Designed miniproteins, single chains, continued (5). Designs and how they scored, part 51

Each design is a single chain, and the fold is of that chain. pLDDT is the mean over its residues in the fold that is shown.

## One batch from the design tools (miniprotein)

Design m17866
Fold by ESMFold2-Fast:
Structure m17866 (fold): chain A 69 residues (1-69)
Amino acid sequence: MVLTAEEAEALFDLFDRDGDGILSRAEMVEMLEQVFGFTAEQAQALLDDFGADNFSKEQAIALLTHLGA
């Protein structure tokens, strides 16, 4: 299923447990594992290619919609 920006934002908000508007790399790995079925290794490799240690809402939406395409 193709992820919309709205669905990606909802996922961001779900995993942003402290409400700071930033997902850590560890939180992104957890989301990729639970939502897309990635292994920790696969999630880390993808995030390394993306080139970010922390993800703003905009960066997370861009990545999640790219994966859902």
Scores: mean pLDDT 76

Design m17867
Fold by ESMFold2-Fast:
Structure m17867 (fold): chain A 80 residues (1-80)
Amino acid sequence: HMSVEEIAERVVDLLEAGASPEELTQFVLDLAKQEGWSGEEVARLFEAVGEAQARIAAGMPREDVLRWLKERLEEIRKEA
């Protein structure tokens, strides 16, 4: 079990490190398996990762990306 804070920080760290699509995909699938999430939650998680990547590429500060991503992850967890 990872906290929402830990998940958000790990995602942002991977994106800032220039992780490959394969590494990002593996992280999402491993997280989904740990949380017991399936197709809908996995799709939302990939969408959140892609949006976080876009925000980082646009020059959004790390703290703002983390805040946004935490909110999205909490929503996904509550709806799962």
Scores: mean pLDDT 83

Design m17868
Fold by ESMFold2-Fast:
Structure m17868 (fold): chain A 69 residues (1-69)
Amino acid sequence: MEIEEIRKLIEEGKNIKEVLEKLEELRDSRPEEVEELAEELLLKGHKEALPILVDIGVDRLEAAVKKVT
């Protein structure tokens, strides 16, 4: 499943469980797109997206902290 397909499913409000699984799968390879899509899911009321968004935020913050310290 490509990012474009995931985006369409989020817009249609379909297969949200599969969308969440695919976002977890893509988290390492495409973190920016996964972050955007997880945030969109959260804004649409799908609280199950929050853990993915938190994990990406933590990864990004850790990388920034390592660069400073």
Scores: mean pLDDT 76

Design m17869
Fold by ESMFold2-Fast:
Structure m17869 (fold): chain A 64 residues (1-64)
Amino acid sequence: SLEELKEKAEVKVEGDLATVRIPANDLRGLRKIAEEILKENGIKLGEVVSLRVTRDGAEIVFKI
């Protein structure tokens, strides 16, 4: 479920970039989860820099 993926999501903020990873290759779910997590942490979303799937999951990077 999206809630379980959200709990397992890893977030890294470094400089003007925020990276969110989930252990599932669901790009649409990743984007929704990332937007929710970053908003909950008071982070304003900029442009999507990258969006990719790996064998172990998916990763999205935003400018902030």
Scores: mean pLDDT 81

Design m17870
Fold by ESMFold2-Fast:
Structure m17870 (fold): chain A 75 residues (1-75)
Amino acid sequence: AVEEGDPEAWFEAGRKALQAGDYEKAVEYFEKALEIAPDHPLAAEVYRLLGRAYQKLGDTEKAVEYFEKAAALEK
């Protein structure tokens, strides 16, 4: 990346967006966190929250995919 990124800042922004009911922004912020640090210790939690955000958006297929990714990282 051209600029320095903080995956924890993006993760916090995503969580705040979820709390505010802004599910589209939550998805964007969580995807940004994973783009910066895909192997971060919080990656499984980010996948779970992405699953919840997609479920709130009505995208059941995406929600299932992200829940499965989270489960795979927790085994």
Scores: mean pLDDT 79

Design m17871
Fold by ESMFold2-Fast:
Structure m17871 (fold): chain A 110 residues (1-110)
Amino acid sequence: GKAAVYVAEGKYDEAIKEAEKLLSTDPAFAYLVLGNAYYKKGDFDKAIEYYEKAIELDPNNAVAYLNLGKAYFKKGEYDKAIEYYQKAIDIDPTNEEARKFLKEAEEKKK
């Protein structure tokens, strides 16, 4: 939606404002967008908090698990990154990006 477009355009503060408006109508998607905006701003701790909230509302969201894994990877927490990439693959086995990031995290753990 509009908030996801703002993240893609690098308009992270606008994305945050639009996502906050969505909290009453589509909270799972709103939290995913908030996580993405904070991830792009380099605030990986806030990104993790919002991705965890998205997963609590939609536990089958493979994209949220993938992005949670990416945030832990950026923090150097490779074991957690591997765990969440594996969960993303378990939900969506066709996710080639999750398989690629899983291999990268496993290589960092060696």
Scores: mean pLDDT 87

Design m17872
Fold by ESMFold2-Fast:
Structure m17872 (fold): chain A 74 residues (1-74)
Amino acid sequence: MSLTELLEEMVAAGASAEQILNFLRWVAREYEPVIGKERAEEIIEEAERLARQGVDPVELARRVEERLRELLKE
């Protein structure tokens, strides 16, 4: 299951924006040993910024997943 698919299911189940943002923070932290602390922090800060701007949670998840996928290939 992709991160985007998982968050789409969470939104359908009634997860709050705060719960979704906390889950994305957790995902970024879990990848910290692979992508590095600086990149993990950048992903978290970007996700928080986009959430504050009212970006849709599914779109937010898609962007985080895409960024992690790019970093994991390098």
Scores: mean pLDDT 76

Design m17873
Fold by ESMFold2-Fast:
Structure m17873 (fold): chain A 68 residues (1-68)
Amino acid sequence: SAAEKLEEIAEELSKDPRFEAEIVGEDKLIITSKGSIEDLIGLALRLIGDYPDLEVKIEGDKIIITAK
């Protein structure tokens, strides 16, 4: 399910000090960069490729992921 994929992404990112990941409700993941915008863009492109059934948006210094 989308919720399981969001939890998987959040758990992997918990190991990376460049990012903070927070699940909001059951259907949204918000990722904030503690470093560069380039790191954020690189992560977003990777997630778009790896999770084509999820909607990945960049809003300012954050990535917002929801189910399509």
Scores: mean pLDDT 82

Design m17874
Fold by ESMFold2-Fast:
Structure m17874 (fold): chain A 56 residues (1-56)
Amino acid sequence: SRDPVALVASILKAMDIDPAKATPEEVEGLKRLALALDPSLTEAEVDAALAELGAL
């Protein structure tokens, strides 16, 4: 996708999740939601975005 970081950041903000304190369950749920919202994304791109934002 063109901007996976912006999408993941938007979901974190909408769900009121602190990326530094995100639980494994929250990360898993966010991955599923991100891939549902943008099916062109890969799990690796979502993982990279989460890592950049401090959630992994």
Scores: mean pLDDT 80

Design m17875
Fold by ESMFold2-Fast:
Structure m17875 (fold): chain A 60 residues (1-60)
Amino acid sequence: DEEFEKLKEEARKAILDAAENGDYEKASRGVELLKEGEKAYAQGDYDKAIELYEEAVKVG
């Protein structure tokens, strides 16, 4: 899924940007959401994975 790969990359960039700006609370939240999304993807729940990645992008 093209959208899945894009969302995951955007989530990582948002987390990195938050950390570089010193917003470690947002960066930490983004990391947790990204990890939960990766777990959902590994379990075959692609819809949940996309939702979690979207949340990671918005929080980071």
Scores: mean pLDDT 79

Design m17876
Fold by ESMFold2-Fast:
Structure m17876 (fold): chain A 62 residues (1-62)
Amino acid sequence: MTEEEIRELAKKYGIPEQYLDKVVEAIRAILEGKEEEARKILSQLPDDVKEKVNEVILDLLR
């Protein structure tokens, strides 16, 4: 999965442009099994953005 594919999916789920870079970093960390790194990045995001990240991950796991 490329960073561009993750970014496009995040846009489709309505994640604001200002959070796209952080969301891409968080999702990549999750996919690479870097749980601690993913946790730290996610803690920087608003709760509504975190919810949308879960939707993107579910789509990526199909």
Scores: mean pLDDT 80

Design m17877
Fold by ESMFold2-Fast:
Structure m17877 (fold): chain A 80 residues (1-80)
Amino acid sequence: MLTDEELAEKYGIPLETVRRINAEIDEAFRLIQASILLIELYYTDDPAKQAEIRAELHRLGLTDEQIEEGLKRIKDIVEQ
């Protein structure tokens, strides 16, 4: 993939606009990855695997409170 600077030059877009778009896309991918991991954590019954997934969610920047909120939201959706 081209750098933000190369994308700005190629398409005639302000560099700050390219950086903002990429930051929003990166944040969206981070949230998608976190959602997938939360679903895996919800359906995983192996304590060792649960610990591994929780550690990966922490590496993505989620707090314990955010993980528990996410699990509760999944439960609410599944039980509806």
Scores: mean pLDDT 79

Design m17878
Fold by ESMFold2-Fast:
Structure m17878 (fold): chain A 75 residues (1-75)
Amino acid sequence: KYEEAIKLVKEALEALENGDFDRAKQLLRKAMILASDDPEVYELLSKALRALQNGDKEKAIEYLKEAIEVLESKL
């Protein structure tokens, strides 16, 4: 559950840092599906997706890192 979501969020973060925004969005949407029963994680991933849609890479990276911290706290 949380381990798969962490992997997808980390892959999305890596894709973003490499400039692959389409891959990052796809991975983020998959992570949101896995975290759909966790409102705290879902909100952070949703904010990251919105930041990417607005072209705000820096805020997207920030929200993804926060999501990883929250997910890891639940292992």
Scores: mean pLDDT 82

Design m17879
Fold by ESMFold2-Fast:
Structure m17879 (fold): chain A 59 residues (1-59)
Amino acid sequence: SSEKQKLIDKIVKELKELAEKRGVSEERLRKIAKDLIERNPDMSYEELKKEVEKILEYY
């Protein structure tokens, strides 16, 4: 949906620099965000962002 795409775009925009520091490309970050959003439709933006940040800790 357009709303899911906006949410993905917002996460990518806000976490791109953190991902780059950890060697994660924008495309990989986008995939991580998309996969997480698809599996967790009830999560808020802030919760999704924190979960993506946790995933990036493993890189």
Scores: mean pLDDT 84

Design m17880
Fold by ESMFold2-Fast:
Structure m17880 (fold): chain A 65 residues (1-65)
Amino acid sequence: TRSEEIRELLEEVKKLLEEGKKVPNELLRRIAELMGVSVSAVRRALRKKDPLEALERLGVRAVTG
């Protein structure tokens, strides 16, 4: 399901952030498409003080709204 795909992509982002690596644009685009939001919204979530929680909140809102 889309929710499962979003979770997998968020785990990939978490892994990259924990390793201090740049999140590739391809991954950001896939997350944005699955959540029904813009790539800019995903990038803004990554700039929050708690980026993983911000991304999870964005995903939950997208599925619920």
Scores: mean pLDDT 74

Design m17881
Fold by ESMFold2-Fast:
Structure m17881 (fold): chain A 58 residues (1-58)
Amino acid sequence: SPLERAEAFIRRLLEKAGVTLKLSDLSPEERKAMIRFLSQLTLLDEELVREALERVLG
């Protein structure tokens, strides 16, 4: 599914970048900024990125 592919891609990207944060460590504003940044970087929809990010860092 698109979500499973997005999860795999975002997981790899964050691992390569050395990101060791959990979503619970981020404010709502920081989460929105990260979702927007990743959406722009990956060209994936913001809602898809949000769901994938919850699976990777949740």
Scores: mean pLDDT 84

Design m17882
Fold by ESMFold2-Fast:
Structure m17882 (fold): chain A 79 residues (1-79)
Amino acid sequence: AEEYTKKGERLLFEGKYDEAIEYFKEAIKLDPNHAKAWGLLGMTYALMGKTDEAREYAEKALELDPNNVYARAALAQIE
């Protein structure tokens, strides 16, 4: 899970949002409790302006980890 999350983070940094999303989705398939991957997925959707998806994934990340910085950033971006 962590390896896929790291690959997704590199793609997100490069602005390759659709590719980043696929890697974060693979991370959560391997570990559904990986709050970082859920938060990064929410943040990626927020950066793309996909508000509904961003909120869904960010809320899931906060359910797993209420202090998740990526999920909080995603919600701040869409509010």
Scores: mean pLDDT 83

Design m17883
Fold by ESMFold2-Fast:
Structure m17883 (fold): chain A 80 residues (1-80)
Amino acid sequence: MSPEERLRRAIELYEQLVKAIDEKAPESEIKKLIAELARELGMSEEEIKELLSKPLEEQIKELTGRLQEFVARHVAELLA
């Protein structure tokens, strides 16, 4: 998969997650989106299970940080 396709997919999943939170979707749907985004960002299944054991606020904070790092790396590759 191209770097552009990987970046686009991660952004699309993040937009879905933000929309679900904004629309107050069930916690189960939000956690499913968190797990899907975490996998796309390269987290292992063990890391994802540990993430999902945390309070929702901490899950979102950690994912946001990892997404920012992922985007920065891929944008740098696209600009190079």
Scores: mean pLDDT 79

Design m17884
Fold by ESMFold2-Fast:
Structure m17884 (fold): chain A 56 residues (1-56)
Amino acid sequence: GSDPAAAERLRALGERAAARGDYETAAKAYSLAVLHDPSDAAAREALARAVEQARR
């Protein structure tokens, strides 16, 4: 089900992981954020970027 508060916390966790270069953790956190709020386009874009960075 939708849980915007959980999505916001997971997105914040993803942002902190990405800031320290941990793109694997960032991708996982953003993936869960999208699951809790699939309408958040910013979270979906952040997930796509984190996945791309994790492949490098």
Scores: mean pLDDT 82

Design m17885
Fold by ESMFold2-Fast:
Structure m17885 (fold): chain A 75 residues (1-75)
Amino acid sequence: SVLEEVKKYLEKAEEEVLEAIEKGDYRKALEILNEALTYVNQKANEALKKGDYETAEKLRELRREFQRRVLRAMG
């Protein structure tokens, strides 16, 4: 499902963000964050175009949770 695809994408993105932060590469961490947010927004918009409002809302929640975790890790 698109939800499972996005979850796997965000898990990988979070690992890459955390690795970038650990290495002091804050620019790379922000680039990964912005790319991931754009990707999820695109998937949410695709769900809306198909009339799948429930999936779109779940994707928006996954985006919010991911952003919150990343920002917390950045301090």
Scores: mean pLDDT 89

Design m17886
Fold by ESMFold2-Fast:
Structure m17886 (fold): chain A 64 residues (1-64)
Amino acid sequence: GPVSDAEILEALGLIYLGIANYLEKQGRFDDAAEAYRKASELFRQAGNTEMADEAERKADELAA
């Protein structure tokens, strides 16, 4: 069937999670926090509140 907007947003959120994890491993905590924030926004737009909240928690932890 056709890919929904929600499926595209969720896929993009997963891509940003991957970027955030990579940046965190490199010690680039400010850049990682921004990527986690972007992932959170995308998951929230996709209706995945659980993943959005988790990504937001990670962003807040690294930006503190």
Scores: mean pLDDT 87

Design m17887
Fold by ESMFold2-Fast:
Structure m17887 (fold): chain A 82 residues (1-82)
Amino acid sequence: KVRVKVEGDVVEPFEFVMPIGLLSKILKDAKEQGAKVYLGDEEVEPTVSTIRKAVREKTPIKIEITLPDGSTKVLSLYLSRV
């Protein structure tokens, strides 16, 4: 399991806990819908291994979502062990 703190283009920061495999699936589904997923400054495939690396290195995962109006929202996921 991993603890996820979400910050960025949200009404207020929020936190949740989930299995790493489920987080990987959610991020892959987001990427298939046109989101970009970054680890630091590098665009990555959100595999279980990538998420484990983010936790180990204390590097946030950044998600960029482009809306139909051309605007961009950015979410930062800060990951820690439970």
Scores: mean pLDDT 82

Design m17888
Fold by ESMFold2-Fast:
Structure m17888 (fold): chain A 69 residues (1-69)
Amino acid sequence: MEVEYTVKEGDTLSDILQLLKKAGFKPDDKLIVEINGEVYEAENLSDLLYILGSRDLKPGDVIRISLKK
């Protein structure tokens, strides 16, 4: 399970969360997220949202999210 998301003008963390829920990610899933070439590990969806919210994300930035193997 993997999702690629391109940040758009006016996007919120809620939009990203909704995309992840629709893709079948669960609240307690451990995740790998790549933002602008940097790789992070998230312990759950809340941790992922914290990581995303702590970055200076701009329209056109590409985020890749996958389940931790």
Scores: mean pLDDT 79

Design m17889
Fold by ESMFold2-Fast:
Order: structure tokens, then sequence, then C-alpha cells
Structure m17889 (fold): chain A 55 residues (1-55)
């Protein structure tokens, strides 16, 4: 699915680009806002983007 592809790419960017803001990653992978991105990411992954980055 498109959503699954967006979330997978976001997870890659969170690991490979630790200095990039969550807002920048959200827009890069095609989400209209950081809030929408964070909600959908947590729903599919089970962790927030910030939690994934902190691990």
Amino acid sequence: SELGEQIAEAARLLREEPSRSLREIAYEVGFPSQATFSREFRRLVGLSPAAVRAA
C-alpha cells in the first residue's frame, strides 16, 4: 500500500538521517503534516517516530 511504503521510507530516514526533523521527514515521504504522519506511523509501527529515533 502507498501508506505502508511512506511509513517504511520514513522509518529508513529516521535511522539514516538522525539530524533531520520529524516535520521534514513527514513532508519528504508525502504527509500533509507532522501530526498526521506521527499518528499513522504509530498506528502501523506501534511506536511514535520520536521513540523509534531514540532507540
Scores: mean pLDDT 84

Design m17890
Fold by ESMFold2-Fast:
Structure m17890 (fold): chain A 91 residues (1-91)
Amino acid sequence: SEKEKERELARLIAAAGIATVALDYAQAHPEWFSPEEIAALRDTARELADRVLELAKEVKSGQKEAIEFALKVYRRVGDEEGAKKAEEMLK
């Protein structure tokens, strides 16, 4: 169903947002977070952005906004290939 896909997409966007905020906080506090913990948060944000980008292809409403959000996450984590894929979808 369209509405179920929209709901799943909204939840993935929220999760990716939480992961990026957690990453920002961890990078600002290296005394409390190891490089490995920071890398894990970065990987989580990237994986969630990948899921947002894939599900965005399946929805008609909010597709552009979801792709733009994934692009912001990819740029934040330094994933140039992910950013390029999102930019190509925004043409």
Scores: mean pLDDT 89

Design m17891
Fold by ESMFold2-Fast:
Structure m17891 (fold): chain A 61 residues (1-61)
Amino acid sequence: NADELLEKGKKYLREGDYETAYNYFKQAAELGNLEAKAYLIRVLVKLGKEDEAMALQRELD
């Protein structure tokens, strides 16, 4: 369920576990959750992967 994966991602993001948060947001986004795509972009920025974050942002625009 995309909503459950999104909520798990938010939990790990709050705890500062960006790698685990990335994994959950990626799975939720693959299931078509647009909110999870926004969080995935945010986590990529936190991980220093700004080029990947920009590519996903262009997909949403």
Scores: mean pLDDT 81

Design m17892
Fold by ESMFold2-Fast:
Structure m17892 (fold): chain A 76 residues (1-76)
Amino acid sequence: MEEEGLKLLEEAHKAGVAGDLEKAKELVEEAAKLLGEDHPLVQGLAAQIYKAQGDEKKAAEYAEKARKVAEELGLL
């Protein structure tokens, strides 16, 4: 499950780099179902996708969630 979810995040990143933001978003949503929406990699990649789409409010929301989790894990 977790390994499959991480693979979906890798595919989402590849789709994002290719400019396919719709596919990237779909793959992140599928990864969230396996890893949990609160997973920092899910939150961070979602923030990047929304920022690329011009949704600054959602991008900031997901980035803040990822930052909070990173602080709780002692990464900041």
Scores: mean pLDDT 77

Design m17893
Fold by ESMFold2-Fast:
Structure m17893 (fold): chain A 70 residues (1-70)
Amino acid sequence: MEEFEKEIDAAVEMIHLATLLVVARNQGKEEAAKLAEETLDKAFSLVREGKYDEAIKVAREGAKKVEELL
């Protein structure tokens, strides 16, 4: 159950970050878009390795920085 909940949490955080990427692209915020893309790529790699806690942390910290650039 705990592992499954972390998988869902990671997916939710990554969906949020992907939404911020779309917003950044639509606003022409190149730095925010690039940060969102790079952070998503890193989070996907961590999920592939089963490192859900690290993926959640990376996605959350990245989303916060992307929002700061918007």
Scores: mean pLDDT 83

Design m17894
Fold by ESMFold2-Fast:
Parts: structure tokens; C-alpha cells; sequence
Structure m17894 (fold): chain A 113 residues (1-113)
């Protein structure tokens, strides 16, 4: 299970990606939540251009009555390495239809970055 700190960083990462998309600069900095070599939760810095080259997948879960949307990014250019680098962002909202709709729109924007 993801530690609570990792989920908190993933929510912060989602805000950074949305800000980079709004700026529209390929060099705009964004952050992804990941684990370092020691398994510690960290934020990894990327550019909007680097995100556009990554494979992105969107998943939706319900955890403790909240809707949780996760966009997982996987680097494809590091295919020669034994492990691909991953990073993700998370948006967590109440189950209210208006909040869920807004969260889905934000998650889709992040996925298309």
C-alpha cells in the first residue's frame, strides 16, 4: 500500500502538472510523485515536454468514500534499462457529482500533457 506521504506528494504533483499545462511552455517545470532507490516518497522534477513523451494511464478508484483519480507516467526511452522510471499524480475529491466531474476533467488534461 502507498504510504500517506506518497499520496500527499502525488496530490501536490497534480497541481504542479496542471500549472505547467496552463503556462503552455514545453520547458515548464512539473513534478511527479515516485519512490527513490531506498523506497522513500519523493517528488521528481520533469518538464512538460518530457511528460508528453511518457506513456500515461488513468485509473479511478473509490477509497473511504472519496473518488481517487491517478495518472501513472512511464518513461519509454529508457527501454534499455532493467527498470523503467515511473511517476504519478493523484486527485482526490468527495463523491459529489460536480467535484467528480471537475476532477475527471483535470485528470484527462494531465493524461494528455
Amino acid sequence: MAPPELLRLAEEAAESVLKAIEEGDPKAPARLATLDAAGRPVLREVTLEELSKMAASLSEDEIDGRVVLTVLFTETDDASKAQRRHGFVTIRVSGKPEEVKEAREKAEKIKEA
Scores: mean pLDDT 74

Design m17895
Fold by ESMFold2-Fast:
Structure m17895 (fold): chain A 55 residues (1-55)
Amino acid sequence: MLTEEQREKVREAIEEHGLSPEVLERLAKELGASVSSVRETAQEIIAEKNLEKVK
């Protein structure tokens, strides 16, 4: 799993560029994590963002 700081970087990238394989691969390389870990974290963040958008 990603650290809290790495998770924030994933959130920022997803907010600016959206969720795509290219973004996930770039984040995995930058954070030194697996693409699978970044994807799972990004999906959790997207779910949280969707809940916030309802308000």
Scores: mean pLDDT 73

Design m17896
Fold by ESMFold2-Fast:
Structure m17896 (fold): chain A 84 residues (1-84)
Amino acid sequence: MEVELPLSLEEVKKILDDTIKNETGELKRQAELAKSYLEKAKDPEKVIEEFNERAKREGKTKISVEDLVKELTIIASKIYAKEL
């Protein structure tokens, strides 16, 4: 499944919730981790803005759910680590 860019925070939350509900194994685990980091972030909108800016610089107009979850986890974990 692919999603069009840029994404809003609400669209990202829906994609993560749908992935957690409908997927199993590694993708579900990664989506749960990404959601946890977004919930712990002081400014989750900033995570989404940084994701969209990275995608724009790379010339991406769409992304797979698997790649989205992976990239969000990386960005959110870096922000979360600064807040600890």
Scores: mean pLDDT 77

Design m17897
Fold by ESMFold2-Fast:
Structure m17897 (fold): chain A 57 residues (1-57)
Amino acid sequence: SSHDAQARRLIFQAGQAMHDGDYDTAIQLAQQAIELASSPRVRQQGQSLLQTAQQLK
């Protein structure tokens, strides 16, 4: 779906924010991806990234 495509882009951007050490931005982007995701797989990817970003903050 278009929502899953957008969620995947947000997950990618969150990963880039983590690489830059911007954990607050990564958390916000991951949360947006989770809210937008319609498939369980994409939602789980967002949740995993959110947990990692929160742990590293």
Scores: mean pLDDT 88

Design m17898
Fold by ESMFold2-Fast:
Structure m17898 (fold): chain A 99 residues (1-99)
Amino acid sequence: MQEEIDLEVEGFADGMRIAIEASRVVKEKGVEEATKYAVSQALKRIDEVREKYGEEAAKLYADAIISGMGAMRTFFRNAGEEDEAEALEKAIKEVKEKI
């Protein structure tokens, strides 16, 4: 239970961090490269959790990281940063398809 709580908090925080990093990539390289960056970082972190803690932990962490990215997508959309929101929406969809 404590480990599950820690994975949810860590996953959500990592998702927000990846989203912020991806928003910088949008400004430098555009939506497509930002989407690739966010997907790559999310899948790498999910794989690291799977290797260390197993499949159930990886699923819990993946749900949390998607939630963190989703929160930042909503934030960017409300702030009028449409390209940043689009990159995250595409990244969330691709991560869900690969897990």
Scores: mean pLDDT 87

Design m17899
Fold by ESMFold2-Fast:
Structure m17899 (fold): chain A 61 residues (1-61)
Amino acid sequence: MASAFLTNEQVAEALLERGVVTEAEAEEIKADDRNLALARAAAAHPELFRELLGAPAPEAA
């Protein structure tokens, strides 16, 4: 099931869960009202973004 959109918070949390980014980098993505941090993460980890777009739901504690 595809979501209408993903927030920076959801993306940052998913990347942090994977150990791909540090907590500080995740906070930068969450606080970034512009898409700079998000675009950088997507360029570095295209496969993860592909999975996030196709994933049924993000995992959370």
Scores: mean pLDDT 63

Design m17900
Fold by ESMFold2-Fast:
Structure m17900 (fold): chain A 67 residues (1-67)
Amino acid sequence: EEEEKILEKIREEAEEAFKELAATAKPQDPLETAKKWKELIEKHVKDEEVKEKALKLIDEGIKKLEE
């Protein structure tokens, strides 16, 4: 699936961001975790195409959580 391929590319480009998110993620607040992930993608991902796709997925996730 397209989402799975995007996540794999994000993982490769932002391995450090994934590690930092895993260390700081709070299981009690998925919305806060998603917003933190967006900040880490913005900071660590240098590939603009991967960054745009990642931010779009995160924004969609945040919107669903805020409903």
Scores: mean pLDDT 67

Design m17901
Fold by ESMFold2-Fast:
Structure m17901 (fold): chain A 69 residues (1-69)
Amino acid sequence: MVKVEKTLPVAPTPEQAREAERVAGGITGVKEARVEVDPERGTTTITVVAESKETAELAVRAAESILLG
């Protein structure tokens, strides 16, 4: 298993954060996907656990696309 984490300087709506988790978690080979919003810092952290680094990075990019619009 590979874990990839990325922090973005955005504070999305709860609906966008949940959609990002859903899309990333739905990618084949992803075991866990989490999107954590920190409204005080104005940041969002994406955490993905997957069977390969390539799959984890793909899932992170998918979540980013939703969070950034």
Scores: mean pLDDT 84

Design m17902
Fold by ESMFold2-Fast:
Structure m17902 (fold): chain A 65 residues (1-65)
Amino acid sequence: AHQHDRQSQQYSSGAQIDRDRHSHRRGDQFHQHDDSHYHGMARDFQGQMQQRDRRSRQSAVLHTP
């Protein structure tokens, strides 16, 4: 009985925290993903351009007869 009382409370708490986490995740995920994606895209675009240029140059030298 004494031990069960503690477990009962933890079960309730866990379920509520999980529900709040799940709810927060869905809403925040979209908002944060959008902001992070937008910010990351600007940086990644420049990185991808540099990588493409490097690949293009390597391909060009291999294509030269």
Scores: mean pLDDT 49

Design m17903
Fold by ESMFold2-Fast:
Structure m17903 (fold): chain A 66 residues (1-66)
Amino acid sequence: MKIVVTFKGTPQKQIAMVLMLLGDPNVTVTPVNATTYVVTFKGTAEQAAAMIAYLKSDPNVSVTEV
């Protein structure tokens, strides 16, 4: 499963969230531009759904499902 994530908050918050995503062995993160990333999930559908829900709960993050 792939999503496009766009960060709207501070650079510090963006760095923290990118590092969190990079720390997951079942996630790959590919930069598109300075604030936009493609996130690919390799784990279970339940793990992907939980991460997407977490990302969507952040008001400084925009998530588009592909």
Scores: mean pLDDT 80

